# Designs tried in a protein design run: designed miniproteins, single chains. Part 38

Each design is a single chain, and the fold is of that chain. pLDDT is the mean over its residues in the fold that is shown.

## One batch from the design tools (miniprotein)

Design m1294
Fold by ESMFold2-Fast:
Structure m1294 (fold): chain A 96 residues (1-96)
Amino acid sequence: EASRFRKLVKPTPELKEVLREVGVTKDTLSLAEIIDAVRRYLLRKGLLSPSDDPGERVADLRGTKLGEIFGVDRIPLGDVAALEERILKHTEEVEE
């Protein structure tokens, strides 16, 4: 839903540390900005598995801060809803 991607959220200090590694220093971000920053983090750390289909790519989070934050070893990048739900567990709602 387009309105969900425009909703401003405040990442937890742990998630904010990951976001800072890709140049994001804001206290509040849209969900779309956080998703983009997480994808950039995965690319920067070389955590993406090669795949002929971009929707089949999986991020290997073992031994990473992001893996510790999400509590999972792997994330499929083609499942945007699953990535969104994991991010939302580590964000606070911002009052309008």
Scores: mean pLDDT 72

Design m1295
Fold by ESMFold2-Fast:
Structure m1295 (fold): chain A 59 residues (1-59)
Amino acid sequence: MVEEIRREGEAAVEKIRELTEKSAAAASEEMRPIILESGEVAVETQRLRTARRAAEAEA
């Protein structure tokens, strides 16, 4: 169901953000920007995938 797809996507995004923040907090200041950038890319990619799948399911 579309609701399930979106909920799973939101949970994945939250998990990515949580892991990114945790990793950044544990990382050196030099590695922190790289980890944050990777997290942002992962979140954006996940959101796009979720939106596309939800749209396909609704269409």
Scores: mean pLDDT 79

Design m1296
Fold by ESMFold2-Fast:
Order: C-alpha cells, then structure tokens, then sequence
Structure m1296 (fold): chain A 97 residues (1-97)
C-alpha cells in the first residue's frame, strides 16, 4: 500500500529529524551558556530558523518523507521558541539580581 510505505518513510524521516533537533538543542544551550545575552538569543534563533528552513526544503523535495520533515520543522520551531523564552527570562532575572 502506498499509504503504508509513505507512513514508514515519514516516520523514519521524523526519527532522523528528532536526532538533529536534540543536537540543535544542545548547541543552543551551549551558545546561551557562553553568551547569556540578547545577542546569544539572536544567534540561537538564527540557528533554529535555518534548520527549520532546511527541513521544509527537504520535505518539498521528498513527497514520501514530507510529513516527517514537516513534523521535524515544527519541533525545531517549538524548541527554538522555548529556548528564546527561557533565555529572556534568565536575562531578566539576572538584571534584577
């Protein structure tokens, strides 16, 4: 069945994307640890936006894995937003002592 084959391909793409998202989160955490400033937050945001765009492009090129890449793109966007919120909260807390 084409539907079953597409589902299996998309699930594999999602699993591969999930591994990249984990690495990206670790990289974002390292950037913010080294530079806990608005500049550091902007660098993390740019990194996550670039990865989300890469997954979107991969999904556009591969109809069999599209749903998996779209889901991976969504995970990157959510993780990036979460790190941005956490980073801003940490800066605000530090400025208030």
Amino acid sequence: SMLAERREASLRALAEGGAKVKALIAQGDAILAADPTEKGIAEVKALFDKQAEEFDALGAQDPMRRIGYEASSGLVRMAGASLEIAGKSAIAKKEKE
Scores: mean pLDDT 82

Design m1297
Fold by ESMFold2-Fast:
Structure m1297 (fold): chain A 95 residues (1-95)
Amino acid sequence: MTEEQREEARRIGAAFVEAMVDADEEKLKEGIVKLGEAIRENPDISEEELLELVGKYLGPHYEEAVRAAITVLGVKVEDIKKAFIEDAELIKKEE
């Protein structure tokens, strides 16, 4: 792992912590449900369209974290889409 990748990972971690500390749990759950539904309606959405939806429903800190997961950690866009759909379904089952 490079020094640049390590520094980026620290920023991602800090952004997640800030988002979690100030997150309204109910708003976050609603955002995840809406994001999962939007992905299900448009399964062929691009990386940039996915990031725009993340920013819209979960906020800019989550958008930056997801962008970094794709670009720095090499997480596949398809795996991120699947994770949000699965999280949305889990939230719906608990409500």
Scores: mean pLDDT 72

Design m1298
Fold by ESMFold2-Fast:
Structure m1298 (fold): chain A 70 residues (1-70)
Amino acid sequence: SKSEARKKILESTSLFIRGVGYSIEGKDEQALKDYIKAYTLAAEAYRLLGDEKKAKYYEEKAKKLEEQLK
């Protein structure tokens, strides 16, 4: 639903902000994990809204970051 999508977008935004904070402190692995979760939630939210192009965009971002967690 639209309300569930909005909830996921808010959670995604909070995780992204926390990730930026970790990155500024040099906590790169913690930042990376927060960015992956943030992009995954954004993708789910846009899929719920019917925005396939944005959903795919954020899924690809999450996938690329996951590949960095070698």
Scores: mean pLDDT 87

Design m1299
Fold by ESMFold2-Fast:
Structure m1299 (fold): chain A 71 residues (1-71)
Amino acid sequence: SLENMKAGLKAAVERLLELGLISEEEARRLLEKLDNATTREQVMEVMEELMRLSGLSGDELQDLGVAALLR
């Protein structure tokens, strides 16, 4: 669902911040974009930006999101 995708990406943003792969400013901006996202397209734009900023692949980010959803 869209809600699960947003939750997973929010957790991925938090994890990437903990790992030092993104800045506090980038994390805040991405979390704001996710909070305002109402479509799958907007959520996917955040995922693409996370890939670019972190250097991680889409598969690696999905793994982080899945792990976060499983807590």
Scores: mean pLDDT 79

Design m1300
Fold by ESMFold2-Fast:
Formats: C-alpha cells, sequence, structure tokens
Structure m1300 (fold): chain A 94 residues (1-94)
C-alpha cells in the first residue's frame, strides 16, 4: 500500500541519518536515495518526486567525482526529507 511505502521511506531516512552521524556518507547517500524511491512508490504520479530522485542521483555522482562524500550524503538526506513531506501531504489529501 501507499502507506506502507511511506513508512518504509521514513524508516530508511532514519537509517540514512544514523549512517551520516557515524560518518558513513556513502551508506547515508544510498539509504536516502532508497527513501526517495519509496516516497515515489507511495505517490507514483507526482512528477516532483521523480525530479527529487534524479537530483539525489546527481548529488551521488558529483560526490564520487569530487570525493566529497559528505556533500552527497547531506544533499541526498535533504532531498529525502522533502520527498517524504510531499508524499505525506499527497496521502493526507486522499
Amino acid sequence: SAQEQLEQAEKLLKEAERAYEEGDYEKATDLAIKAIDYAVKAAPDNLELGVLEGLALIAKGVSKISGDYEFGAKMSIKLAKKAIEIAKEILKSL
């Protein structure tokens, strides 16, 4: 269900924030991107969620090229928080 996808997104965001606090920026980035993917699955017709997922993948790519993995993690977590907020508002309107 859409609610189960959203709950999984929120769980993955918490795991991403924990990985970030532990200094595992690559893990934090991947978990945040997974959180966005679940938010997209909760509201698949929302184009803004697809754009946020694309931006997080770009941030991951930039972090790998530059070696600034902390940047990739910070940006992906920020995008995941926004994606979850959007998905929550969509589900509340149903």
Scores: mean pLDDT 89

Design m1301
Fold by ESMFold2-Fast:
Structure m1301 (fold): chain A 62 residues (1-62)
Amino acid sequence: DKLIEDIANAFNEEKDPKNVAKGVKILYKAGIPEEVIREAISKVKNKELQKAALEALEELLK
């Protein structure tokens, strides 16, 4: 759960949706489980950043 909070906090500090999308790709390639990444995305407060993160994750799963 600490990892989920740390990822969510990092994403909440971003200003550019492209940086959040890149972060999701890096975490996925590093072997962080999809469920952990998805839970962290659900805790992102900014809707535009949250949407960019979720779209990046869904694209990686296709």
Scores: mean pLDDT 82

Design m1302
Fold by ESMFold2-Fast:
Structure m1302 (fold): chain A 113 residues (1-113)
Amino acid sequence: SLSPEQQARVRAFLLAFVDLLETEDLSPEERALLDRIRALVEAGRLFEAAVLLVRLLHPHFSDEEIRRVAEAILRVGAVATDPEATAKRVLDILRTNTDPDKIVEELEKLAAE
């Protein structure tokens, strides 16, 4: 369970992540998903927001793989002191890797910094 301070950091991080993705060439369906993700973050449904973010970027991952990556994303967000810089690093990890286990490993390394 995240502390209120950790939840606030995760919220700021996920909002920065959504803002970053909204600047890109997205399909109408991807934009609708981002709007849903933003609404979940604003409602404090942080894990569900992270799950949908992973599904948006890696739609072929299994539900278990998506959940593991989403949990790692929340761990990174909980320690993010610069939400915009952290969002860029997480997006790079998610985009440059197709193996969910490698993504989790890289995210856990980032959270340990």
Scores: mean pLDDT 89

Design m1303
Fold by ESMFold2-Fast:
Structure m1303 (fold): chain A 118 residues (1-118)
Amino acid sequence: EEQKIISRTVAALILASAGEVDEAIELLEEVLKEHPNSAIAWTTLGLLYARQGKFEKAKEYLEKAIEIEPTAFSYTALGKLYAKQGKFDEAIKYYEKALELDPSNTVAQKLLKEAKEK
């Protein structure tokens, strides 16, 4: 099951890289119909909606991923989404949560410093 989720998620990322973002989204939505608790599929779908500029949908899906399984990656992704919208207090909150899970995450450390400096 895990391998099937990963394989289809990778296929969706390949489609998105080829410019077939709508097809990538459809593939991930099918994954989520079969595996509604896949945090990686929710996170990836959120990132694809962010790529389309659909920030409210991106936020909803990233929050869903975190509700299922919080990871440093998903918290960092949500923090970046808030920072893109100028919501630096929320961005700081999520970067700090990412560092609670992985204190050595250099990406989250750098993004936290940048958000605090605004």
Scores: mean pLDDT 82

Design m1304
Fold by ESMFold2-Fast:
Structure m1304 (fold): chain A 99 residues (1-99)
Amino acid sequence: YEDFLKERHRRGQEVAEGMRLIREARARKAAHPDLPLTPEEVEILRIGDEIDKLKAEMDKRLSQLEKENVPAEEIRKLIDEYQDKIEELYRRAVEVHRR
């Protein structure tokens, strides 16, 4: 349990940084829609859109599995698979910013 909390905290920090970068890029685009986006801003915005798409897909699949009375282990595996993909995308946003 303690190792689980430590890992969750670390993962949360990486995700929070990626979330912040996507929010900042979206805010800049909204404030100055007539200005051209930098290549980094374009990439970060695309990453944000992909994350939103994955979250929507996960929610739809979870709702379907809940109706089908699938085992909790299968539901957990699905959540873990989507969570790993989403976290990887947040890490990519951080990597783009550091260029």
Scores: mean pLDDT 79

Design m1305
Fold by ESMFold2-Fast:
Structure m1305 (fold): chain A 110 residues (1-110)
Amino acid sequence: GDALRAAVIAALEAAIARLEALRAQTTDPIVRRSLARAIAALRRVVDAVRTSDDDALIARLAALAADIVAVAEELHRLSVEDPDDVTRIIGLALRLVGLLIDVDGLLAEL
């Protein structure tokens, strides 16, 4: 319903603003690219949520968006706290790609 849509959009816009701030602070090129991809995907999710009346689809998109945000934040954290752990950074970047494919799959159901 309208309340769910409004709440999800507000949460997504806040997450986008936070990831944009993290991207501005990030010097690692893999992490910067991953954050840019996450931000772009979240913007596409916002557009889909704005035009959808399917509460179940909105809930599924919100859950994937939450996972994308969590992975993106962990990527930034590792780039600051443990930048030499290239294997873990690459692993999280690949995990993010998987979540982006899942978003594309849900958006194709529209």
Scores: mean pLDDT 88

Design m1306
Fold by ESMFold2-Fast:
Structure m1306 (fold): chain A 72 residues (1-72)
Amino acid sequence: DPLSKLTPEELKIADLIAVGMSQAQIGKVLGISQSTVSKRTKEIMEKLGLKTKEEIAKFYYTYVLTSAVDAV
């Protein structure tokens, strides 16, 4: 499971990116600075081999929603 490479904080950030939240909005939701969100976003990209935060959203939807399609 590629998502198992992420920490719980990184998983929350990846989920919020996938639903279209900005780094500032994610920081407010999680109670952390936008700078911390930016740092964690880069760590997620490094762990998953991605180049942009938009690719994080696509990756998350590809692996999470594709496995949910069989249920509905």
Scores: mean pLDDT 75

Design m1307
Fold by ESMFold2-Fast:
Structure m1307 (fold): chain A 80 residues (1-80)
Amino acid sequence: MLELLEELIRQVEALAPGTLLGDKVVASLRIAMFRAKRSPTKETARKIVLAALEGARILAESQGDTETASLLDEAIEQVK
């Protein structure tokens, strides 16, 4: 799961370098990783990660970034 998030962050940074959307998505995912690492259970960590991914997907979709939204949808399916 954490390795998946690190790879996802790398892919988002490659797709949207220097954009406000890319920066916000990356920041949200990094915060989710830090919270997940400190979570008492794997299930709690998974829920934190899913919430962050779903929030980022909604943000990307609202701004018309369908490529970033698709990457986030794929990550959500892998974390479920």
Scores: mean pLDDT 79

Design m1308
Fold by ESMFold2-Fast:
Structure m1308 (fold): chain A 93 residues (1-93)
Amino acid sequence: MTPEEIAEKLLKLLEEEKWEEAEELEEDILKNKSIKEIVEVQILLMEKFGAKVLSVSYELTEDGVLTISVTYYDPDTKKTVTSSASFTPEDLE
């Protein structure tokens, strides 16, 4: 599945209140997709929920920890929010 197809399927499951199926799909994505594809799916979902993605940054430390930071405008709160997730080398395999 492409990131766009995954985002559409997740959105549909969430709209249909199929929480268990949405959770299973999220776990499958995290285990079987690259970090780049996971980030692309998250950005597409955020945009479908009305958030305006302003920037995406990547930082790799000497210890091999990858930090991905997404800055977006949340129309519900009317605030700019930065969300960060850190992945160890084991998470990237």
Scores: mean pLDDT 69

Design m1309
Fold by ESMFold2-Fast:
Structure m1309 (fold): chain A 59 residues (1-59)
Amino acid sequence: SALLEEGQRLGALGAILAAQGDVERGRALGKQSAELHRQAGDEEGAERSLAGVERAIAA
Protein backbone atom coordinates (compact mmCIF):
# COMPACT_ATOMS: atom_id res chain seq x y z
CA SER A 1 0.00 0.00 0.00
CA ALA A 2 1.32 3.43 -0.97
CA LEU A 3 -0.11 4.87 2.27
CA LEU A 4 1.75 2.28 4.39
CA GLU A 5 5.00 2.74 2.43
CA GLU A 6 4.79 6.54 2.79
CA GLY A 7 3.89 6.21 6.48
CA GLN A 8 6.90 3.94 7.10
CA ARG A 9 9.25 6.39 5.32
CA LEU A 10 7.93 9.41 7.27
CA GLY A 11 8.11 7.50 10.56
CA ALA A 12 11.73 6.51 9.93
CA LEU A 13 12.66 10.08 8.93
CA GLY A 14 10.89 11.48 12.00
CA ALA A 15 12.84 9.16 14.31
CA ILE A 16 16.15 10.07 12.61
CA LEU A 17 15.50 13.82 12.95
CA ALA A 18 14.40 13.41 16.58
CA ALA A 19 17.58 11.42 17.34
CA GLN A 20 19.63 14.25 15.79
CA GLY A 21 17.93 16.78 18.11
CA ASP A 22 15.27 18.13 15.73
CA VAL A 23 12.43 17.24 18.08
CA GLU A 24 9.82 19.53 16.49
CA ARG A 25 10.30 18.15 12.95
CA GLY A 26 10.64 14.61 14.29
CA ARG A 27 7.31 14.80 16.11
CA ALA A 28 5.58 16.46 13.13
CA LEU A 29 6.74 13.66 10.79
CA GLY A 30 5.75 11.03 13.38
CA LYS A 31 2.22 12.48 13.48
CA GLN A 32 2.02 12.53 9.66
CA SER A 33 3.21 8.90 9.62
CA ALA A 34 0.56 7.95 12.21
CA GLU A 35 -2.17 9.68 10.13
CA LEU A 36 -1.15 7.71 7.01
CA HIS A 37 -1.08 4.43 8.98
CA ARG A 38 -4.56 5.14 10.37
CA GLN A 39 -5.91 5.99 6.89
CA ALA A 40 -4.63 2.54 5.83
CA GLY A 41 -6.37 0.90 8.84
CA ASP A 42 -3.07 0.21 10.67
CA GLU A 43 -3.52 1.55 14.22
CA GLU A 44 -0.56 -0.51 15.52
CA GLY A 45 1.68 1.05 12.86
CA ALA A 46 0.46 4.51 13.89
CA GLU A 47 1.32 3.80 17.54
CA ARG A 48 4.76 2.40 16.58
CA SER A 49 5.55 5.56 14.57
CA LEU A 50 4.70 7.86 17.48
CA ALA A 51 6.50 5.64 20.03
CA GLY A 52 9.56 5.37 17.76
CA VAL A 53 9.96 9.15 17.65
CA GLU A 54 9.52 9.48 21.44
CA ARG A 55 12.09 6.70 22.04
CA ALA A 56 14.57 8.52 19.78
CA ILE A 57 14.02 11.72 21.79
CA ALA A 58 14.49 9.87 25.11
CA ALA A 59 17.68 8.10 24.00
Scores: mean pLDDT 86

Design m1310
Fold by ESMFold2-Fast:
Structure m1310 (fold): chain A 67 residues (1-67)
Amino acid sequence: EKEAHLRALRAVLRDYLGLSDEEIEKVIQAVEEAIKKNPLDEVRQKVGDLLAKGETDVEKIIEELKK
């Protein structure tokens, strides 16, 4: 289930936001770290909210996931 959600996120980051493979991997690593400390659904909601806000700055996305 986690792998399916991460695959979907990779597709959105690549196709919708136009991020590079390196940028996508940085976001995925931050999401994986957040999932270890928080429920998957809470992390998915947080990422969804950031993307809906139009946040494309990888460093800002990572910072918000660390909170």
Scores: mean pLDDT 75

Design m1311
Fold by ESMFold2-Fast:
Structure m1311 (fold): chain A 75 residues (1-75)
Amino acid sequence: SSEEERAKLYKEAVELMSRANEIYERSTDPDIQQKAVDIQREVSKVLEDLRAGKISFGEAREKLKKLQKEIDELE
């Protein structure tokens, strides 16, 4: 259902934000810290856009996958 898909995307986004925060806390490199903050902001925007109906579930999923890849590149 759309409610179940929404809940799943919110959970995945929260987990992604948590991972970015862990990278921020662990890193001593200001450039990596800034990238982690930027990723957290982009994830927050995806959640807000999804809640406001500005993007589809498919668009939200695609954006979160891209942000996941960006986090993977910081490790």
Scores: mean pLDDT 85

Design m1312
Fold by ESMFold2-Fast:
Structure m1312 (fold): chain A 67 residues (1-67)
Amino acid sequence: MEKAKKEKEEVDKLIERIKKLIETDPLGEEMARITLGVLKAIAESTEDPEVKKVLEEGVKRLEELLK
């Protein structure tokens, strides 16, 4: 449980950074797409089901930002 909670905090922090980049940086959308690809790869390689769920939720949240 504590590992998944810490991963959720890191994912929330990452999503807030990407949100700011999209608003303030011309490359923000491209950086968000790169981050999305990296999170998908990490989620696929993760063996911990709770951590995987947190990462998959992060992927969905980034996909929503890129609509």
Scores: mean pLDDT 78

Design m1313
Fold by ESMFold2-Fast:
Structure m1313 (fold): chain A 74 residues (1-74)
Amino acid sequence: MELETTPEEARELQAEMQKGADEAKANETPTEELVARVAEEIRALLAESEEDPENLRRAAYLAGKGEWAARALL
């Protein structure tokens, strides 16, 4: 379970996750359906290529959205 590529890439993934959360907070409505869809999209993306930096970046963005929505529902 390693995201240890470069400090720059790790920082970029963290920034994408934060961006996803911020954009979801501003533009989305938190629903259980949104959480489920985001989780399914992440799973499909990582199943296709979990070593692809672009897929990891996109998954991080989606994870940020899902975490925000899940927390808003609690």
Scores: mean pLDDT 74

Design m1314
Fold by ESMFold2-Fast:
Structure m1314 (fold): chain A 72 residues (1-72)
Amino acid sequence: MEELEKILKEIRELSKKFVEAFKNKDYDTMIETLKKLIELYKKLGDTLSVKQAEEMLKYFEEIKKRLEELKK
């Protein structure tokens, strides 16, 4: 709880990194960033944000698998 400002700054930086990766279609960076965001949301006790980030993670992992299968 006392580290709240540090966690919130880290979430903001990771969210920015995620947006940039999304614009560049860098699915590896998006997946890695979402995993880190999930851990930070868990530390905050933000169950809703954890669930949302986990659904997004599954979605992008599925997209990556499909792209690897198509190789196009």
Scores: mean pLDDT 81

Design m1315
Fold by ESMFold2-Fast:
Structure m1315 (fold): chain A 102 residues (1-102)
Amino acid sequence: MEEEIRKLAQEYGLDPDLADELAKRAVEAGISIEEFKEILRAVQGDDEAIRKLAEKLGIPPEVLRGLRDGVRTWAAAEGVPESEAKYFLAKLLIDALVDKRR
């Protein structure tokens, strides 16, 4: 499962090292492959994935879109690579899902 999650993260534009780190975090957090795909699609800007993930988090889809847009704008302004910005957003969403399940 970790290997499959790592490959998915790389397919969505994360560098191998960041993909490995994210895969470990997802597995430790108990995130399923299907849930991880939804997270990556939301990070990429898929409206359906954003809507489903926002519903699961108990927030409006507009808030999740705003968070994604804010992270992208911040990364562009600070010269942060897109791969690093994607990692940061995906990690934040994994952490939020874990907090919601408390």
Scores: mean pLDDT 81

Design m1316
Fold by ESMFold2-Fast:
Structure m1316 (fold): chain A 95 residues (1-95)
Amino acid sequence: KPEEDIRKVFEESVKALSEALKAGATPEEIRALLDENLQKLDDLYKKNVEEIKKKMGDTPEAKEEIERLKRLHQFYKDVLRALAEIAIVNQKLAE
């Protein structure tokens, strides 16, 4: 399911961020990793939207499903950004 695929990429992104922090990643490296993972989410969202349109056509049901997926996609992007910002602040506070 598209929601499960997006969640999986999100969870993998959180794990990657956590591992980078344990390895002593700099704020610059954390931002680069964030940008990479946000791009992965954007690419997956685009593929999922194209697949929905292919299977369901230009229907009200397809538009509703795309809007639901868009909200979920934006939520996970916002959470990843917040986690990266918290990580950078914590790294600076450890100085």
Scores: mean pLDDT 84

Design m1317
Fold by ESMFold2-Fast:
Structure m1317 (fold): chain A 79 residues (1-79)
Amino acid sequence: SEKVWEEFRELLERGASLEELKEWIKKYYGRYDMSDEQLEQFIKDAELILKLRELAEKLLAEGYSEEEVAKILEELLLK
């Protein structure tokens, strides 16, 4: 949900600890069964998704179509 990404953004902006991130995952997913290495990878992947979402929102606000935004994001991911 949108609220999940809003809370994740807040946690990253304030420099939340790995323990705070574990509690946040438990809150939304009901369990935590990841190693610390898997958590670090999950955070990196989630940060990338968040940045792509912010870029998409910016491009849509600038008047680009959803199709044009999708093409731009695809080109960035394939480089």
Scores: mean pLDDT 74

Design m1318
Fold by ESMFold2-Fast:
Structure m1318 (fold): chain A 100 residues (1-100)
Amino acid sequence: MEKVIELVYRLAERALAGDKEGILELAREAGFREFELELIAALSSAHKAAVFAILLLGRRATGRELSEEEAREFARQLETLPEEALERLIREFVEARRKE
């Protein structure tokens, strides 16, 4: 669990820095499946890429891994969300950890 939380934090920090390539590298190092890496790369922003990677990581860690169809559908839905809302969510998460 702690290693998963650490990776979630690293993904969130990379997103706030606009580092989409860094998010892809962390996902590759974490052993994400090839189609998941392709979906992360295809997402339009670092914030969307991080939220997607965090969901996939959480599902993998709990044994509730998404199918390829479910992952593709989630990526499509995530693209419809405003970037400002995702940035705010990620910033609030990172700030909460810094206060602890």
Scores: mean pLDDT 81

Design m1319
Fold by ESMFold2-Fast:
Structure m1319 (fold): chain A 64 residues (1-64)
Amino acid sequence: SKVDELIEKYTYPDGTIDQVAASEILKEVLGLSLSEANKILREKGFGPRMTKEQLKKLIEELLK
């Protein structure tokens, strides 16, 4: 999917994604502003780095 392609594009070799990349993915996939994306990441307890699994789960929750 486009979501999986974006996640893989921004994933570091260790399988993690930084908060900046995560906010850009949320903006592109869900049509959120960067401010809204960063607010959601903070409210969900995400730090400066997260696993790609954590981000995928968040996107699945927000698409429901």
Scores: mean pLDDT 82

Design m1320
Fold by ESMFold2-Fast:
Structure m1320 (fold): chain A 73 residues (1-73)
Amino acid sequence: SEEAKKEALEAAEEGLREVKEAKTVEEAIGAILRTIGDIVDAAIKYKSDAGELIEAAKPAITEAMKVLDEIAA
């Protein structure tokens, strides 16, 4: 469980950096989808609940969504 959370948080931090570097809505969405995929993969690997890992990554996901909103404006 702790290892799954660690990998999910690392994936979320990397994904947020990629979203912040995105120049288009398409690039930002691609980064978000890849990040969610990495979190789900961590859940499968460690037999953890994906929702719990997403909840742990929520601060980074929320910031990424705000960046996406700014790019879309």
Scores: mean pLDDT 82

Design m1321
Fold by ESMFold2-Fast:
Structure m1321 (fold): chain A 63 residues (1-63)
Amino acid sequence: SVEEAAALEREARALEDTDPAGAAQRYLQAMNIYRQLGDTAGFERVSGRLVALGERLPQVYTG
């Protein structure tokens, strides 16, 4: 599951420019896995990326 979270992070990074919604979904999944494992560093890293991604993008549900 650490390996699964790391794979989701890599997929999300690859998708940030081409499919930001798909990237956000994978970051959320990775964040949830790191949280369940108590991997605070992983959780904080992914959470920061997700926040930064969201700040760059329009609202999907309102735009």
Scores: mean pLDDT 76

Design m1322
Fold by ESMFold2-Fast:
Structure m1322 (fold): chain A 79 residues (1-79)
Amino acid sequence: LLDKPLTIVFTKNESVDLTIASVYVDGEVVDSFTVSSSENPLDALKKYYSDLLSVQILEQLSDNVFGLYLPGEKLVLPK
């Protein structure tokens, strides 16, 4: 996790009022977790990755896409 940039995409599921976070490395899904659709995505990420945020940068790339990376690393967006 520390050696590679992560791209996190939030997808809302309106049927169950949940949001699914999909975590990508080099365009492949490596992790996923679920949050309430009413929860702020940035707050959810800070809670889920709290132990990594001491060394990594968390950046909002769009309304539903976030990056978690070391200074100087390159982000890869999923297709």
Scores: mean pLDDT 69

Design m1323
Fold by ESMFold2-Fast:
Structure m1323 (fold): chain A 90 residues (1-90)
Amino acid sequence: SEAEYLAQVRAAAEELVARLEADLDGFLKELAENGVVSAKELSLEEIAERLEELIKKLEELRKEGKLDEAQLVELETLKRMAEILKEKIE
């Protein structure tokens, strides 16, 4: 169960990181609509590192008032994923 859960969190984080790196605005709009679909080839540490950087960027957008309610929920989801990944690495 824990291994299955970690695998799902990893797959979701990989997809989120890859899509956010490509197009932040487009990705956030798609997340509100469709959610995470597939994984990319990244190590758990690389996913956690990139997710942390993306969260910093999204927090800046939140501070500027540029995120809608759905995007704010997705930001909290990303933060939770980062917490879980960091815990599993350490």
Scores: mean pLDDT 62

Design m1324
Fold by ESMFold2-Fast:
Structure m1324 (fold): chain A 69 residues (1-69)
Amino acid sequence: MRPDENLLKAFEYYEAGKIEEAGKYFGLVTDRDVMALYFELLSKEDGEEQVARLQLKMVELSKLSPEFS
């Protein structure tokens, strides 16, 4: 499965304060899918900044799902 849907839902739920649902969707994202997304973002002009922001959000989400971190 592509990480775009699950990862985007996790971020939206997290920003909306729905922490439990954010953790559930984040738990469905695989490391391989995240790596693929990183490479896709790095191909864009603002890629490094977008990847850095994504990494910060992932660190925050990993605290909601310890098994993923």
Scores: mean pLDDT 67

Design m1325
Fold by ESMFold2-Fast:
Structure m1325 (fold): chain A 98 residues (1-98)
Amino acid sequence: HMQEEIEKLKEKFRELLRKKREISETLKKIKAGEEVYDPVTGKLIKTDKEKEEALKRIAKLLKELEEEELEIGKKLAELGREDVYVELLREEVEEENE
């Protein structure tokens, strides 16, 4: 059912936005020198080497999340619901500004 697919894609997109937000906050804390857990490995970042490795893993994860968001956008466009994708992108911008 087309409506069920759309709702499933919306849920996946919002889950990706939540993950991106959590990662962005973690990245800010790492850059500020705060003690935080690596979102990829779940281990506490204590050393400059661990920080460097964590930043590389975070960059890769963010790229993967961006690629997943683009795939959701393509699927919504294929379903003729590009309007839904635009609404989801607006939600992302509003969350980034708060």
Scores: mean pLDDT 80

Design m1326
Fold by ESMFold2-Fast:
Structure m1326 (fold): chain A 62 residues (1-62)
Amino acid sequence: SVQEAARAFLEQNVPLVQQRLAQVQQYPPGSPAYQAALAQLYAFEQDLIEQGRQLLAEALQA
């Protein structure tokens, strides 16, 4: 179901976002390493949005 697919997606990916945010927070704010880690987190979140859109479309057809 759409609800089961959405739950599985969130359960899989919320911890990954939290882990990446924790990694960003390890660096001094404003440092090059902080900025690079933040950019990677942003790219990951954008990828998740696209994956979620595709998963929703597929789940609606199942």
Scores: mean pLDDT 83

Design m1327
Fold by ESMFold2-Fast:
Structure m1327 (fold): chain A 74 residues (1-74)
Amino acid sequence: FQEELDEEINLGLLLIEASVVKIAARKGKITPEEARAEADRILQRAEDWGLSPEQLQTVRDAAEEAVREAEKAA
């Protein structure tokens, strides 16, 4: 089923993006402000793509973890 497959792929892509932001934050490559901006963009895409509330929460948790890593590195 194409729609369900696309939702799973979209979730995976957003989680990969959140992981990249988290790694960049841990390496000191981005500021906490930049990490928050990336987290906001990732979450906005999740909402635009119509992810379920459970999937949105998963993306939010991953994005917030990336921001937390940037704050720890600052």
Scores: mean pLDDT 80

Design m1328
Fold by ESMFold2-Fast:
Structure m1328 (fold): chain A 82 residues (1-82)
Amino acid sequence: TLKTNDLINIFAKGLSQLIKNGDYSMDPNLIKAYWQLYMDINNGELAVNTVVEAVVKEAKKLELNEQQIKIIVVTVKNLAAN
């Protein structure tokens, strides 16, 4: 929903930049967004595919290659796997 969109946007942009730049320094806002999305997905309040679609869209805007996009998709799907 719209009230979750800011968290999805922060997570999508942060994760895509992290993978693109090879800078694995953890952003506190990215960590916070990760745990909130994890909770929302596992509580059934958010579909994991919604997050996957948003992150793939941001990754493509940043011109990430197919291998980087696959890493991102696996990372997001792991939110549903606990």
Scores: mean pLDDT 75

